# Designs tried in a protein design run: designed miniproteins, single chains, continued (2). Part 4

Each design is a single chain, and the fold is of that chain. pLDDT is the mean over its residues in the fold that is shown.

## One batch from the design tools (miniprotein)

Design m4106
Fold by ESMFold2-Fast:
Structure m4106 (fold): chain A 82 residues (1-82)
Amino acid sequence: STPSLKEIIEGLKKVIEELKEKGDEVLTKEELFELLSKYVPKGVAESILDYLELPEEMTATEAIEKLEKLLKEVEEKLKAEE
């Protein structure tokens, strides 16, 4: 089943909170994919990584900034549908 926008929003929030616990750690795109895949379906995680055009390595802070921007975009789309 296709996840709802609300499920994607909740998944992204959990990923962001887990990344905040990592502090200044450097992570790879593959590690971010594994983290996303804990909270959203793998196909959605792949689409998110493709959309964000992330580098192979990034800080947790950089990943958080990209994901918070995406979260805001998804929340705005959900509000427009309601």
Scores: mean pLDDT 80

Design m4107
Fold by ESMFold2-Fast:
Structure m4107 (fold): chain A 90 residues (1-90)
Amino acid sequence: KKKELFEKAINYAREAQEAASRGDLEKAVENLAKAVYYLTKALGFDDETAERAAKTVENYARELAKKPGGAEEIQRLARGVAETAESLLK
């Protein structure tokens, strides 16, 4: 159901935020991609569109992880995804 998809997006986004805060950038990128997948599905898009969106964000976040300050930027992205999903769930 739509509500369950938003809840999954929020949970994965918060896990990504926490992983990035402790320097676990691989887990942060993985969970951020999953959050975007479920958010895209919750918005009514099909699996192919959700997979493409998740892969795009995964690639972007993976490049951020290689740069100084990348962990902080991934935290901000993950927080943004969580807050967006929370706002739409109400």
Scores: mean pLDDT 88

Design m4108
Fold by ESMFold2-Fast:
Structure m4108 (fold): chain A 59 residues (1-59)
Amino acid sequence: SKDGQLESIRILIESIVASNDADTAKKNMDIMKEIVSKKYPDLTSEIDKLIAEAEKKLA
């Protein structure tokens, strides 16, 4: 389901942020975005929002 796919992506983003420093987390999220945007093109806008929110939370 679309909601299930977005939830899995959100958890992955949160894991990247929790496991890395800010610079590394941002680079890893950029790489993930490239992969996921190719796999789920219909979800790109929602994925962009999740990444933007995660970037705001980076310490």
Scores: mean pLDDT 78

Design m4109
Fold by ESMFold2-Fast:
Structure m4109 (fold): chain A 96 residues (1-96)
Amino acid sequence: MKSVDELLNEAALYADKALKYASEGKNEEAEEEIKKAIKYLEKAKERLKDEEEKKEIDETIKEAEKLIKEGKYKEAAMVILEYIGVKKLREAVEKV
């Protein structure tokens, strides 16, 4: 069974691929990779116990989906990557 950290790492890998495809003008491939990243965020959410952390994931998914509808695939990928980066930074600070 994958940990939350492993699921977030998978989401980051797919979001990074989406960012690369969007930067190359490959919007269809970018959208598919963003959808995969969102699926891993949803799986991570199911394993979280804190309701505030679940809300942060829901807001990230909602913003990414909104950006996809606007044709902003690069920005959608960046929103996912920024969420994962901030969470990892918070965990690193708490390990003091």
Scores: mean pLDDT 81

Design m4110
Fold by ESMFold2-Fast:
Structure m4110 (fold): chain A 87 residues (1-87)
Amino acid sequence: SDAERRRLLALLAEHEIRELEEELASLKNDTSPLAVEYKKLLEEAIRQLRELREALLADAPDAEIDRILGKVSEIGRRIRELKEKLE
């Protein structure tokens, strides 16, 4: 059901927020330029996932949920690309 899908998405967002917050905490004292850029992307991803969760809980229109999901997907791609540069 749509309600079941939204509940699962909210739970996934909560899980991902926790993982990203743990990653951000692990980098708290790293002031290298690449780490600073990476932390900014993590903070942006956390903000977008919180926006997604709030929209899901507020029963926002599907178009708004899809817009936020697109932003979440794009920031995830940028995080992956930057991680590859840090290896």
Scores: mean pLDDT 86

Design m4111
Fold by ESMFold2-Fast:
Structure m4111 (fold): chain A 83 residues (1-83)
Amino acid sequence: MARIEELKKKMEEAIKAGNLNLAVYYLGRIIALTRDDKKLKEELEEEAGKLVKELIEDIKKNGKSTSDIFAEEKAYLEKLKKK
């Protein structure tokens, strides 16, 4: 339970930072952890999907491209590997 809440918070942080690819990554991790619990999976997938949709709409409105988001995500992953 605590692990899923942590991933949800990290997904929300990624959305606020405009890192769509990183947000989708955390969504995938949540889905994997909830695969044996159908009810919990549905609830978390719906919430995560809503947040990702809101991010896509913000990106369209602000003129950011998905390429910009992927570049930001790569920089974040490189930072994690280096500490």
Scores: mean pLDDT 64

Design m4112
Fold by ESMFold2-Fast:
Structure m4112 (fold): chain A 71 residues (1-71)
Amino acid sequence: MPTEEQIQQLVDEVVEKAKEMLKQGVPRHQVYITAGNELVDRMEELGASDDQIGVALQRLTERLQKVIDEL
């Protein structure tokens, strides 16, 4: 089961990759799908619970929304 620190680090890493995709002109919907899938896959590999995955996805979505709103 991943620690809170591991979850935060994964969200940060996925957000940074998503920012690079947005800067390269990848469509917003594709970035959300790609980032979400990567986060879920990595969380599942760490043995995360469904609740932990849900919280991590919410954090990812909130951070990506802020990034997009600033563009």
Scores: mean pLDDT 83

Design m4113
Fold by ESMFold2-Fast:
Structure m4113 (fold): chain A 70 residues (1-70)
Amino acid sequence: ANVKQEITLLLEKLGEQPAPGYFDKPATVLWNELGYLYAKLGQRDLAIKAFEQAKKLGDEQAAELIPLVT
């Protein structure tokens, strides 16, 4: 219940972001949080996509989380 609400709020924040920050740090953090929430729901494909998006935005450590959702 609560996890789905958190996912919705994170997706809204990512969509409403007026401009990326100098390091895109807030978006990277939000994508990592989204990945953890999807993993807790057992939605591995969505969790992997979220972690890959965080990696694309500059968080190479997020790539290490992908195997943990297999």
Scores: mean pLDDT 64

Design m4114
Fold by ESMFold2-Fast:
Structure m4114 (fold): chain A 64 residues (1-64)
Amino acid sequence: SDEMGAALAGGAAGVAARKAMEKSGSEDYTATAEALGPTEGRGVGVAGDVVVEERATLDDFLAR
């Protein structure tokens, strides 16, 4: 549970930063997938996180 706060805070902050970069047309799905890595790895709120759905789509695309 102690790690949960750190992982979620890190993931959320990363996603927020990436969203700001997207306004400049810099990065897209790749940045989102990297930012949510800790959150998805935790398995906490996986079904509740919209970014997890984006990660799943990106991961499938990269696997091709």
Scores: mean pLDDT 49

Design m4115
Fold by ESMFold2-Fast:
Structure m4115 (fold): chain A 98 residues (1-98)
Amino acid sequence: AAGDAAAQALLDEYGRRVGKAHREGYRTASEKGLAEGYKKMIELVKKARDETVARLDAAASAHPEHAPAFQATKRQVEKGAEEDIDIYKKKLDEALAA
């Protein structure tokens, strides 16, 4: 469906933003240490999640006939972000303990 394609495009953009967050985090880690790198990854993943969720909510409101597709993608973005943030928080704790 047209709504599925639009929702998938936002999910793909979110994935690209997470990839950029990882690269920026590794750059920060090389300059300031692993802990600062993981903090940067968490910051950028949260920002990507919040901005993508806002766009999905706006799309669902503008196109109620496609709202289920946007809502399903919102759940995928939120779950993916939660999983990534949890991983980076654990790695941050490990870096701070070392």
Scores: mean pLDDT 88

Design m4116
Fold by ESMFold2-Fast:
Structure m4116 (fold): chain A 97 residues (1-97)
Amino acid sequence: MAPKILVIDPSQANAVKLGEALEKKGYDVIAAVSDNMPDELLTFMMNMILKYKPDLAIVSEDTKEEVLEILERYGIPVITISSNDVDAIVAQIEKVL
């Protein structure tokens, strides 16, 4: 199976752009858009982690600490991004996976 990547970004446009670029590289991408699910984001993430078991999470630097704590609890590697430089992000993924 292709590696499963969870993308968490408050911007739908950023999540979609990154997701499409990663899918073109052969990754299986699951996107969580935090601005669309503010009250249910943590519950949604817990359900996704238990059901889909992502190999890696990519999170915006603006991500809530509680989100990072959940990812750490389930042993999921995290890449924190401050820019939408897809090529730099892909290079970081290739070093982890």
Scores: mean pLDDT 73

Design m4117
Fold by ESMFold2-Fast:
Structure m4117 (fold): chain A 67 residues (1-67)
Amino acid sequence: SELEEKIYEEYDKILEKVRPLVEAGRFDEAVQLLEEGLNEIAEKFGLSVDEVREIYARYREKKAAEE
């Protein structure tokens, strides 16, 4: 669905921001940025953080199966 795709896109954008922090060994900052980003997505779409993670996982699995 369009909603799942949008959540997937926003989650991926957070991962792109987290990547350079992980590469720099700034793991505490990477975790904080990921948690803050997930909370923002959850608030934006009226979901829990766990629901956001579940939607991301399902959409990624579905996309992989369609390729």
Scores: mean pLDDT 82

Design m4118
Fold by ESMFold2-Fast:
Structure m4118 (fold): chain A 114 residues (1-114)
Amino acid sequence: MKTFEVGAAGGSESSLQAAIDAMKAASDADKVVLHIDVETPEAAEGAKRGAIAAAKALKKDLVVEIRATLEVAEAARAAGEEVAKETGGELSYRLATDPVTGEEQLLVTVTFKA
């Protein structure tokens, strides 16, 4: 099984669109993982819109992982819940430590089946 992974900044519509275009171009991948970084509530809204757009555009198994600082954890959870409701994806949460900064982050994962 070949997995394609791409990252995007939730606060950048151009970054999100570039990631979606890259995922659509990865025709040889069986599974796609989209990583979205979220540091503000506005970035959480961007991540929500980008994740929904990616789910609707792809005909493949898709995992969206939203990586949020703890200050915006509530906005990131709300974004993940809306993505799951809109797309029928499965929602999960975990805490992770950034290996560089040592800060805790919230990882919000939404998993989609083709």
Scores: mean pLDDT 80

Design m4119
Fold by ESMFold2-Fast:
Structure m4119 (fold): chain A 82 residues (1-82)
Amino acid sequence: ITEFILERVKKVRDRLLAAGATEEQANLVAATLFKQLMEGKSPEEVAEAVEETARKAGMSEEQVELARREALEAAREVEEYR
């Protein structure tokens, strides 16, 4: 499951970079997502934590929405396997 989580986190990071996020912003979101998923947080908790991190990192509203959506999906996939 750790390998699956790492792969999902990498894909979210890559998508944020493609959407114009800086490496620093994408890394902050990726770190929050990884931590929340490893702690077994609910999809809603993961999405909220990622949204907060993205907003504090100064990401645009479109990028924040993308980060939240991708995080929610990743968390749901992890939950389905547990």
Scores: mean pLDDT 84

Design m4120
Fold by ESMFold2-Fast:
Structure m4120 (fold): chain A 65 residues (1-65)
Amino acid sequence: SIGRQVGRALLAFSDMEEKVGYVLETVNGDVVLRSRSGKEEDIEKAKKLAAEAEKSLGSLKIVVE
């Protein structure tokens, strides 16, 4: 279910917020990861982690800003 997929995404990205300074938001059913620093280096780290999480979470798509 969507609720279980969102729950798994939240758990996967809780550790990420501490490591890269990101905020996890849910917008219209999409999971959005937003950088607090806006630095390209932090965004690239988040993109790599989001790609791995998308593989693990199946059809759930994660957007990185």
Scores: mean pLDDT 63

Design m4121
Fold by ESMFold2-Fast:
Structure m4121 (fold): chain A 59 residues (1-59)
Amino acid sequence: SAAREALNLAIVRAVNAYLAGELSFEELKARIEALAAAAGLRATVEEYEGHPVVRVAPA
């Protein structure tokens, strides 16, 4: 759906900002959680081997 595509694009942009040093990990986590909540979903953001891992599930 267009809403899911918009969410995925926003998540990618947030991750790219983190990788560019523009966001801390805590800021990245808060932003992704807020984006998912606005879409009626839950997100978890974890760090694994130096990489952010994002999981999205129904709320």
Scores: mean pLDDT 84

Design m4122
Fold by ESMFold2-Fast:
Structure m4122 (fold): chain A 72 residues (1-72)
Amino acid sequence: MEAEKQKEAEERSKEISEEAFKKAKAAPTRDEQVAILEEAAKELEKIGEEYGSEKARKKAENMRQMADILRS
């Protein structure tokens, strides 16, 4: 994997996760928070697959875990 691609994947995944947390915090219901986190996880998984980014995959897993906790 190339360093430039890994850096781009890390920056994109950071932006996606930060935006998702900001939106989730502003969401008035748990269902909306779960939806926001699930969408973010899908985008992060796609980045992880496309760039082979372990950091993006880890962020996606974190988002899915948070969504699962909120569903519980």
Scores: mean pLDDT 81

Design m4123
Fold by ESMFold2-Fast:
Structure m4123 (fold): chain A 68 residues (1-68)
Amino acid sequence: DWEEFIRERAKKLGIESVEEEAIRKLIEAAKGDRERLTELLETAAMVAKLRGSKRITVEDVEIALKAV
């Protein structure tokens, strides 16, 4: 389950929640590639933390997609 993987990995990165739309966008962008999913998620978590947030939003994922 990719959704559960995202939530558990985000928790380990110090993220408290991930928007449902952000989860969908991460799964779509990864195209079944676990390495790419992890890279995108870690980058999105970094972006969220730089904003002073413990929640990953769709905007954080959009920034990660341009950076990765």
Scores: mean pLDDT 85

Design m4124
Fold by ESMFold2-Fast:
Structure m4124 (fold): chain A 77 residues (1-77)
Amino acid sequence: VTLDEFVAGLPNLASQATSDARPVFELLQANKPDLAGKQVEVLSKNPVLGQEAVTSILDRVRRYFGEDKAKAVEKAF
């Protein structure tokens, strides 16, 4: 899976959303889902992105990295 595939379909396809998602994707590829979850927590505090973006990111993690990594990310925030 590529970063472009991971961010495709996230709400707000603006360059900022892609930049914010990059560290999450890189940490998941490095098998560091706990650190990826901390990055998602930072994104969840952004009032522009909101809970819809967090839910979409978690759905993308589950789709591309699997259920176990999605649960580890959820547990971290």
Scores: mean pLDDT 71

Design m4125
Fold by ESMFold2-Fast:
Structure m4125 (fold): chain A 93 residues (1-93)
Amino acid sequence: ALEAAIEKAAEEMLKYKDAPEKEQFRKQLEAMLELLPLAIEEARRRGDEESVRLLEEVERIFKAALENPSISVAAVEAALRQLADGKPAVLPT
């Protein structure tokens, strides 16, 4: 269920693939980062350590993308899909 939600988030990132949409992409990341702490607390309350780990990785990816403008929409989408597939998420350094 959480993996499906992460995959859907990756699909939403594709809507911002065009360079003129960079500002909208940043606003979308900021909006999702407001919701992530609430989702992490709910997972911790349920004792769902795997969901906590996945949500913390999603938060790390979004924060990295906001701090580094060189990280493309495609790189964020690929990292989210890697997490949804149970693979380590890798961002270009």
Scores: mean pLDDT 74

Design m4126
Fold by ESMFold2-Fast:
Formats: structure tokens, sequence, C-alpha cells
Structure m4126 (fold): chain A 65 residues (1-65)
């Protein structure tokens, strides 16, 4: 159960890292300040989710130790 949850969180982290890279590329390529602002807001939310996922991964790893 804990191992399955850890695997799911690691997959979620991979998906979020991919989304982060995609958003960063769009920010770098965009010339529109409004689009950049919206993309930065999306990036901030992805970073918040990544921090929470990392904390959960560490908690589950501690349970498996």
Amino acid sequence: EVERRLAALERLKADLEYSKEMVQKKIAQSTDPEEKKKLQETLDKINELLARVDAEIEAYRAQLA
C-alpha cells in the first residue's frame, strides 16, 4: 500500500516536472506580457504542488525505512 502510494507520487512528480518544463519553455518563447504573467502564475502553482508532492514522498520513504 505505502509502496504503491510512493510509486503514484513519483509518477505525479514526473508529470509535474514535465508540465513545469513546458510552461518554462512557453514563458521563454512568449513576447506577450499578459501571456507571460498567466504562465508564471501556472508555474507558481506547479512549484507549490511539487513541494507538497516532495514532502509526501519523504514522509512515505520514512515509513518504509
Scores: mean pLDDT 83

Design m4127
Fold by ESMFold2-Fast:
Structure m4127 (fold): chain A 114 residues (1-114)
Amino acid sequence: SMLPQILEQALQMEEETTKKLMELLKQADPSNRELILKLIGRILREIGTIEDIRLLLERAKRGELSKEELAAYLQEQIADYQALRDELKDISPDLAAFLDQAIAQLQAMLEELK
């Protein structure tokens, strides 16, 4: 029962991250092609991660997911958010602050799995 709850929170964080990246893309200067392509690439990656988390959530609901597998995925999400935060901190301080909070929440979830 704990594993589905953690995955539902992780899914919500990914959906919010994707939404914020899409908002940033809409606000980007059309002449800044490098930023636009970077944001599109990150959005596509987050969409893939959302699909992966949905599959993990269905496995967890069936009792088919181990704590060790979930911990590995949470560690990957934390690492991805740290990289994204560092890439975008000077472009969107608001998104960086959101990612800092999300990282802290994911670290807390990871601690609950011990």
Scores: mean pLDDT 88

Design m4128
Fold by ESMFold2-Fast:
Structure m4128 (fold): chain A 68 residues (1-68)
Amino acid sequence: MSEAEKTKKIVENALKTVEELKKKDPAAAQTVARIALAELERLIEEHKDDPEVVEILKEAKKRLEEIQ
């Protein structure tokens, strides 16, 4: 798998986890989403020279902000 494909799968899995958690415990979901947003920001900086990976991470960040 490409680095972009791996990143997309990890991100999709994390987003699903937060969405499921929001249904059971909205407060816990908000805390997890806040931590995930910080991690996404770090990954964007780490992968800044890979525009495909950065695009995937930025879209994930947008979606995660909407889930909160």
Scores: mean pLDDT 79

Design m4129
Fold by ESMFold2-Fast:
Structure m4129 (fold): chain A 71 residues (1-71)
Amino acid sequence: DEKIKKALELVEKAIEAMPDDIARSLARMILGIGLSSNDLIGAIELMIKFAKKEKNEEAVKLLEEALELLK
């Protein structure tokens, strides 16, 4: 639970680093689906792909740190 809690804190920081309300809403939707389907790792990996496409280096770094905690 502690690693999951820390990973979720990093994911929230990554969402806050997203450039607009649409990107933040999409990221929260992906996170919600991941949590409800017990696939948090898959949700984070999808968010990393999205952040890389947007060239959001800060969000990528935070999401990769979250992913490492869950491996």
Scores: mean pLDDT 82

Design m4130
Fold by ESMFold2-Fast:
Structure m4130 (fold): chain A 68 residues (1-68)
Amino acid sequence: SIFDEIEALEKELEEMFAAGEPSGRIWARFVERMEVIEKLMKTEDEETRKKARERLAEIADRLLARLR
């Protein structure tokens, strides 16, 4: 599901931080994965899109706070 993709993204970002990947590379990966998730959202209902957007915004806020 779209929520499984979002959860996989969050896990991938945590693994990239643990591996010591550069901040720019981590952000680029987030943007890349977010584009894929947005394409998946086009086939979802309005309520699912709203919940997915809220989760992505929370991930983005946490990510930006952690990047140097």
Scores: mean pLDDT 82

Design m4131
Fold by ESMFold2-Fast:
Structure m4131 (fold): chain A 63 residues (1-63)
Amino acid sequence: METLRIEAGGENANKAGQQAREAAKQGKRVVVTTSGGQSAAGGFIAMAEAGGGTAEVINEPDG
C-alpha cells in the first residue's frame, strides 16, 4: 500500500493539504508528522476525510 507522508510544520501547508485529500481519494494511506502540536495536523486530517479517507497523525517531539 502506497503511503503519502506530510510534514505539518512546512511553508507548503496549503499544497500538502490538497495532496492529502487527493491521496485519500486514490485510496492511499496518509500519514501526518508533526513536531509542534496536534492542532497543526488537524487541517490535514480534515482534508484527508474530505477525500473520503483518513489520516494518521504521528507526534514526533524532538528529542
Scores: mean pLDDT 71

Design m4132
Fold by ESMFold2-Fast:
Structure m4132 (fold): chain A 86 residues (1-86)
Amino acid sequence: SAEDERLNKIIEILKSQLPESVTVEKVVVDGKRGVLVKIGDITLLIDVETFETSVVDPETLEIITDPEKIKEALKLLEKARKESES
């Protein structure tokens, strides 16, 4: 399906642009397909359709509302994006 192809493409891009220490996994949360990205102490959930990114707890996948953790996750994503533009 288009969603499966999109999900696989996102995973391939993330794996190619992020360090080997970063874990990238497929996940289904509340019936929606997404990608889990684990960067140190930060775990991100990326929606496959909208590319909306949320900081989540790695065990429960509950959305983290701590502004400082969200800010750190956004900085890590910005760094990864800049490296991919080189």
Scores: mean pLDDT 70

Design m4133
Fold by ESMFold2-Fast:
Structure m4133 (fold): chain A 65 residues (1-65)
Amino acid sequence: METLKALLKVALRNLEELAKRYNIPKSEQDAIINKLKEMFSKVKSMEEFNQALTEVSKEFQKVLE
């Protein structure tokens, strides 16, 4: 089974690439990426991982609008 650390690393990378693909301004990209790193550094379980992904998606939608 995949380790939680591996899943967190892959998720962070994918979200960073999505931010770049959407041509989000660098200041907003840095804010989102730092928020992702902070949230993921605190994740200790799969439930917390899912909650972090939900919050990140919510923040990403706010930046797009």
Scores: mean pLDDT 69

Design m4134
Fold by ESMFold2-Fast:
Structure m4134 (fold): chain A 55 residues (1-55)
Amino acid sequence: SQAAADKAQTERLIALIQELDPEVAARALAQNPNPSFEDLYDLVIELGAEENLKR
């Protein structure tokens, strides 16, 4: 389903942020356990990993 695909993408972004900066990932998840795709996308860009978003 689309929801399952969206969840998988969100989980991939969380994993990426954890690899780049585990402190940022921990803080984001503590503030919101179910962050939106947009929130995670913005964090990846802030961490300078925009290239990892290209597919």
Scores: mean pLDDT 75

Design m4135
Fold by ESMFold2-Fast:
Structure m4135 (fold): chain A 96 residues (1-96)
Amino acid sequence: MEAAEEAKERTKKALEEAAKSEDAVEKMYEVLLEKFREAKDSEEEQEGIGEGAAEFGKEHPEHVIDILEALNAVASDLPEVAEAAARAGKLVAEAL
């Protein structure tokens, strides 16, 4: 679906930019927190965010642990998207 594909591409690009920062771990967490906050009422966009994070993790395996920790923190900070964040974590782990 178009909304999921757009969310996927935007999330992946945002994570790639965050990874270039000196504070890559913090910036990746901020990206995921903001994307899930914006998509809290859209299951399609939540799926796209998870797929984007999984593709990023597959291409950048050195950041997989950082992404998994960030998704766990997002689930804690935004309980309304906790299931979506957990599902994203599963996709990231499976992409290894």
Scores: mean pLDDT 84

Design m4136
Fold by ESMFold2-Fast:
Formats: sequence, structure tokens, C-alpha cells
Structure m4136 (fold): chain A 83 residues (1-83)
Amino acid sequence: DEDILKALVSALGYEAGKRAPAVLDVKVDGDTLTVTLEHDAPLDLSFIGKTIEYNGKKFQAVDEERRRLPDGRWLVTLTFKEI
């Protein structure tokens, strides 16, 4: 959990912000890594093509979904493929 959060913060540029995202769920299904996270600020950057390292494997972002929650936070779902 801490390793995935650190990889996401580094790869997505969240370290430039005041608050780190909260990781709600991490799923690995074959070569696909799906991460659901919650963030206090809107994401103006596309993560498609960004790479992370998780459990010694390299993954590239292939899809992203963003939803605004009623409290003004963002729910973000990122889909990665192993490369």
C-alpha cells in the first residue's frame, strides 16, 4: 500500500501539491493493475503513458477515469498494463 502510493505520487506529480492522494483500492488481474484513489485537487494532467514500478514490475497507464464527489474531492480510477 505505501509502495504503490509512493510510486503514484512520484509518477503523477502529486508531490508538487499540498496533499498526497488517498489510495482506496489496488487490484492486480493478470497483466492489469487498477488503482482507485481520492484526491483533494482536480487533476489537470493526463496520466496516459506514465509509468510506475510496483512489486518489481513496470506498468504503463492506459486509461483514467475521474469523478467529482459531493464534498469537492475527486475519485480517480487508473488502469495500468504491465510492459
Scores: mean pLDDT 72

Design m4137
Fold by ESMFold2-Fast:
Structure m4137 (fold): chain A 93 residues (1-93)
Amino acid sequence: SSLASQLYSTLTESQQQALENRIPVLAKEARELAEGMRRVYEETGGDKEKVKEYLKSVDTPVAHIALLRLENGESVEEVIEWVEELARLLEAE
């Protein structure tokens, strides 16, 4: 949801980690999202708009935040690194 995505994007790393013991599910979702973004980006020859379309189709809170970061001028590589770091932090407790 857009409200959940906006709220989540304002959270610190510690606040994100504290979300409802859903950490393992969120970690898996983040890892799969990063892999999906990388695949689409490579398969399309670096098409940022196709990565944005992919994120819209996934329609999860992490995907919405990733989409927002791309829309705010971050590169696909920067956003993938952020999602991978998020997955790593969630996996680490």
Scores: mean pLDDT 77

Design m4138
Fold by ESMFold2-Fast:
Structure m4138 (fold): chain A 83 residues (1-83)
Amino acid sequence: MLEEEFKKEIEEAEKYLKKAIEAKAAGDYAKAIEYYKKAAEEIKEAIEYYGKLKGLSEEELKELLEALEKYAEAQIAKLKALA
């Protein structure tokens, strides 16, 4: 069950990331930002499921999620600057 949830979250993240890249290439920065936010949320959920499945410590999981959040914020900020 948890492994299936992890796979679903990763697949959804990949779909949104592809949509974000396509929107950015088309100059639709508003749509690109929307899809990047959705991709980041799916990746966050996937990491939480993966961390639980692999027995990551609370500290390790927190550091991984914080790193992802900062990366996502940086990408969104770049897209907003282009809008």
Scores: mean pLDDT 73

Design m4139
Fold by ESMFold2-Fast:
Structure m4139 (fold): chain A 84 residues (1-84)
Amino acid sequence: MSLEELYEKTKKLIDENLKLARELLEKAKTKEELLEAIGLILQAIGLRIEADEAYEKKDKEKLEKILKEAEELLKELREKLASL
């Protein structure tokens, strides 16, 4: 996978994370659920900032690490939404 392909894949995955985290926020019924959803939104935003920086610096290894973190976040978000 090229640096460009890796960056595009990572961005799309982070966009999906943001959509699911927003859905968790909309479904939050308790203070604890609300704070968890906000934390997950901030985590996804952080991953996007790091991905943009890694791409600008042409750091393929860092971008691969961010992709894995985004994949783990997506799994967590899907599991949380399925539990509601």
Scores: mean pLDDT 87

Design m4140
Fold by ESMFold2-Fast:
Structure m4140 (fold): chain A 66 residues (1-66)
Amino acid sequence: MQEELDKLLPEFEKVDDKTALYVLIYLSVKGYGDLPLLERFYVLVYVHKNGIENLDKAVEEAKKKV
């Protein structure tokens, strides 16, 4: 867990507040509102790099990586 946080935290710091808010809203609307914290961090970083249109792919990747 700590090693995963250490890898994600520097990338998470680059995510702007607007992107973070949109990802949280979309996760809730699509029924992913109960996604664990580390998976949410992964999704935020993934969407920041690849765009909000890739949210579903980001969730699938998060579940595999975390």
Scores: mean pLDDT 72

Design m4141
Fold by ESMFold2-Fast:
Structure m4141 (fold): chain A 71 residues (1-71)
Amino acid sequence: MKHLTVEELKELAELFKEVGIENPSPVILEYVWEKTGGDLEKAREFLQENKEKIIELNKKPEVTREDVEAF
């Protein structure tokens, strides 16, 4: 698993805010990063396509790796 840097984490968090998610779970952030290979444009597309699922998942008090992989 590629380690996400603080700078990359901030950029992703801004993309999440654009789709209405102000406090994304770290597990969701890592999943989006892995699936998009670190491409911010692909991450934006993924977030827009899966906006509803990500918002619902992010409402859980504990988001697990299994939750994001099942999506």
Scores: mean pLDDT 74

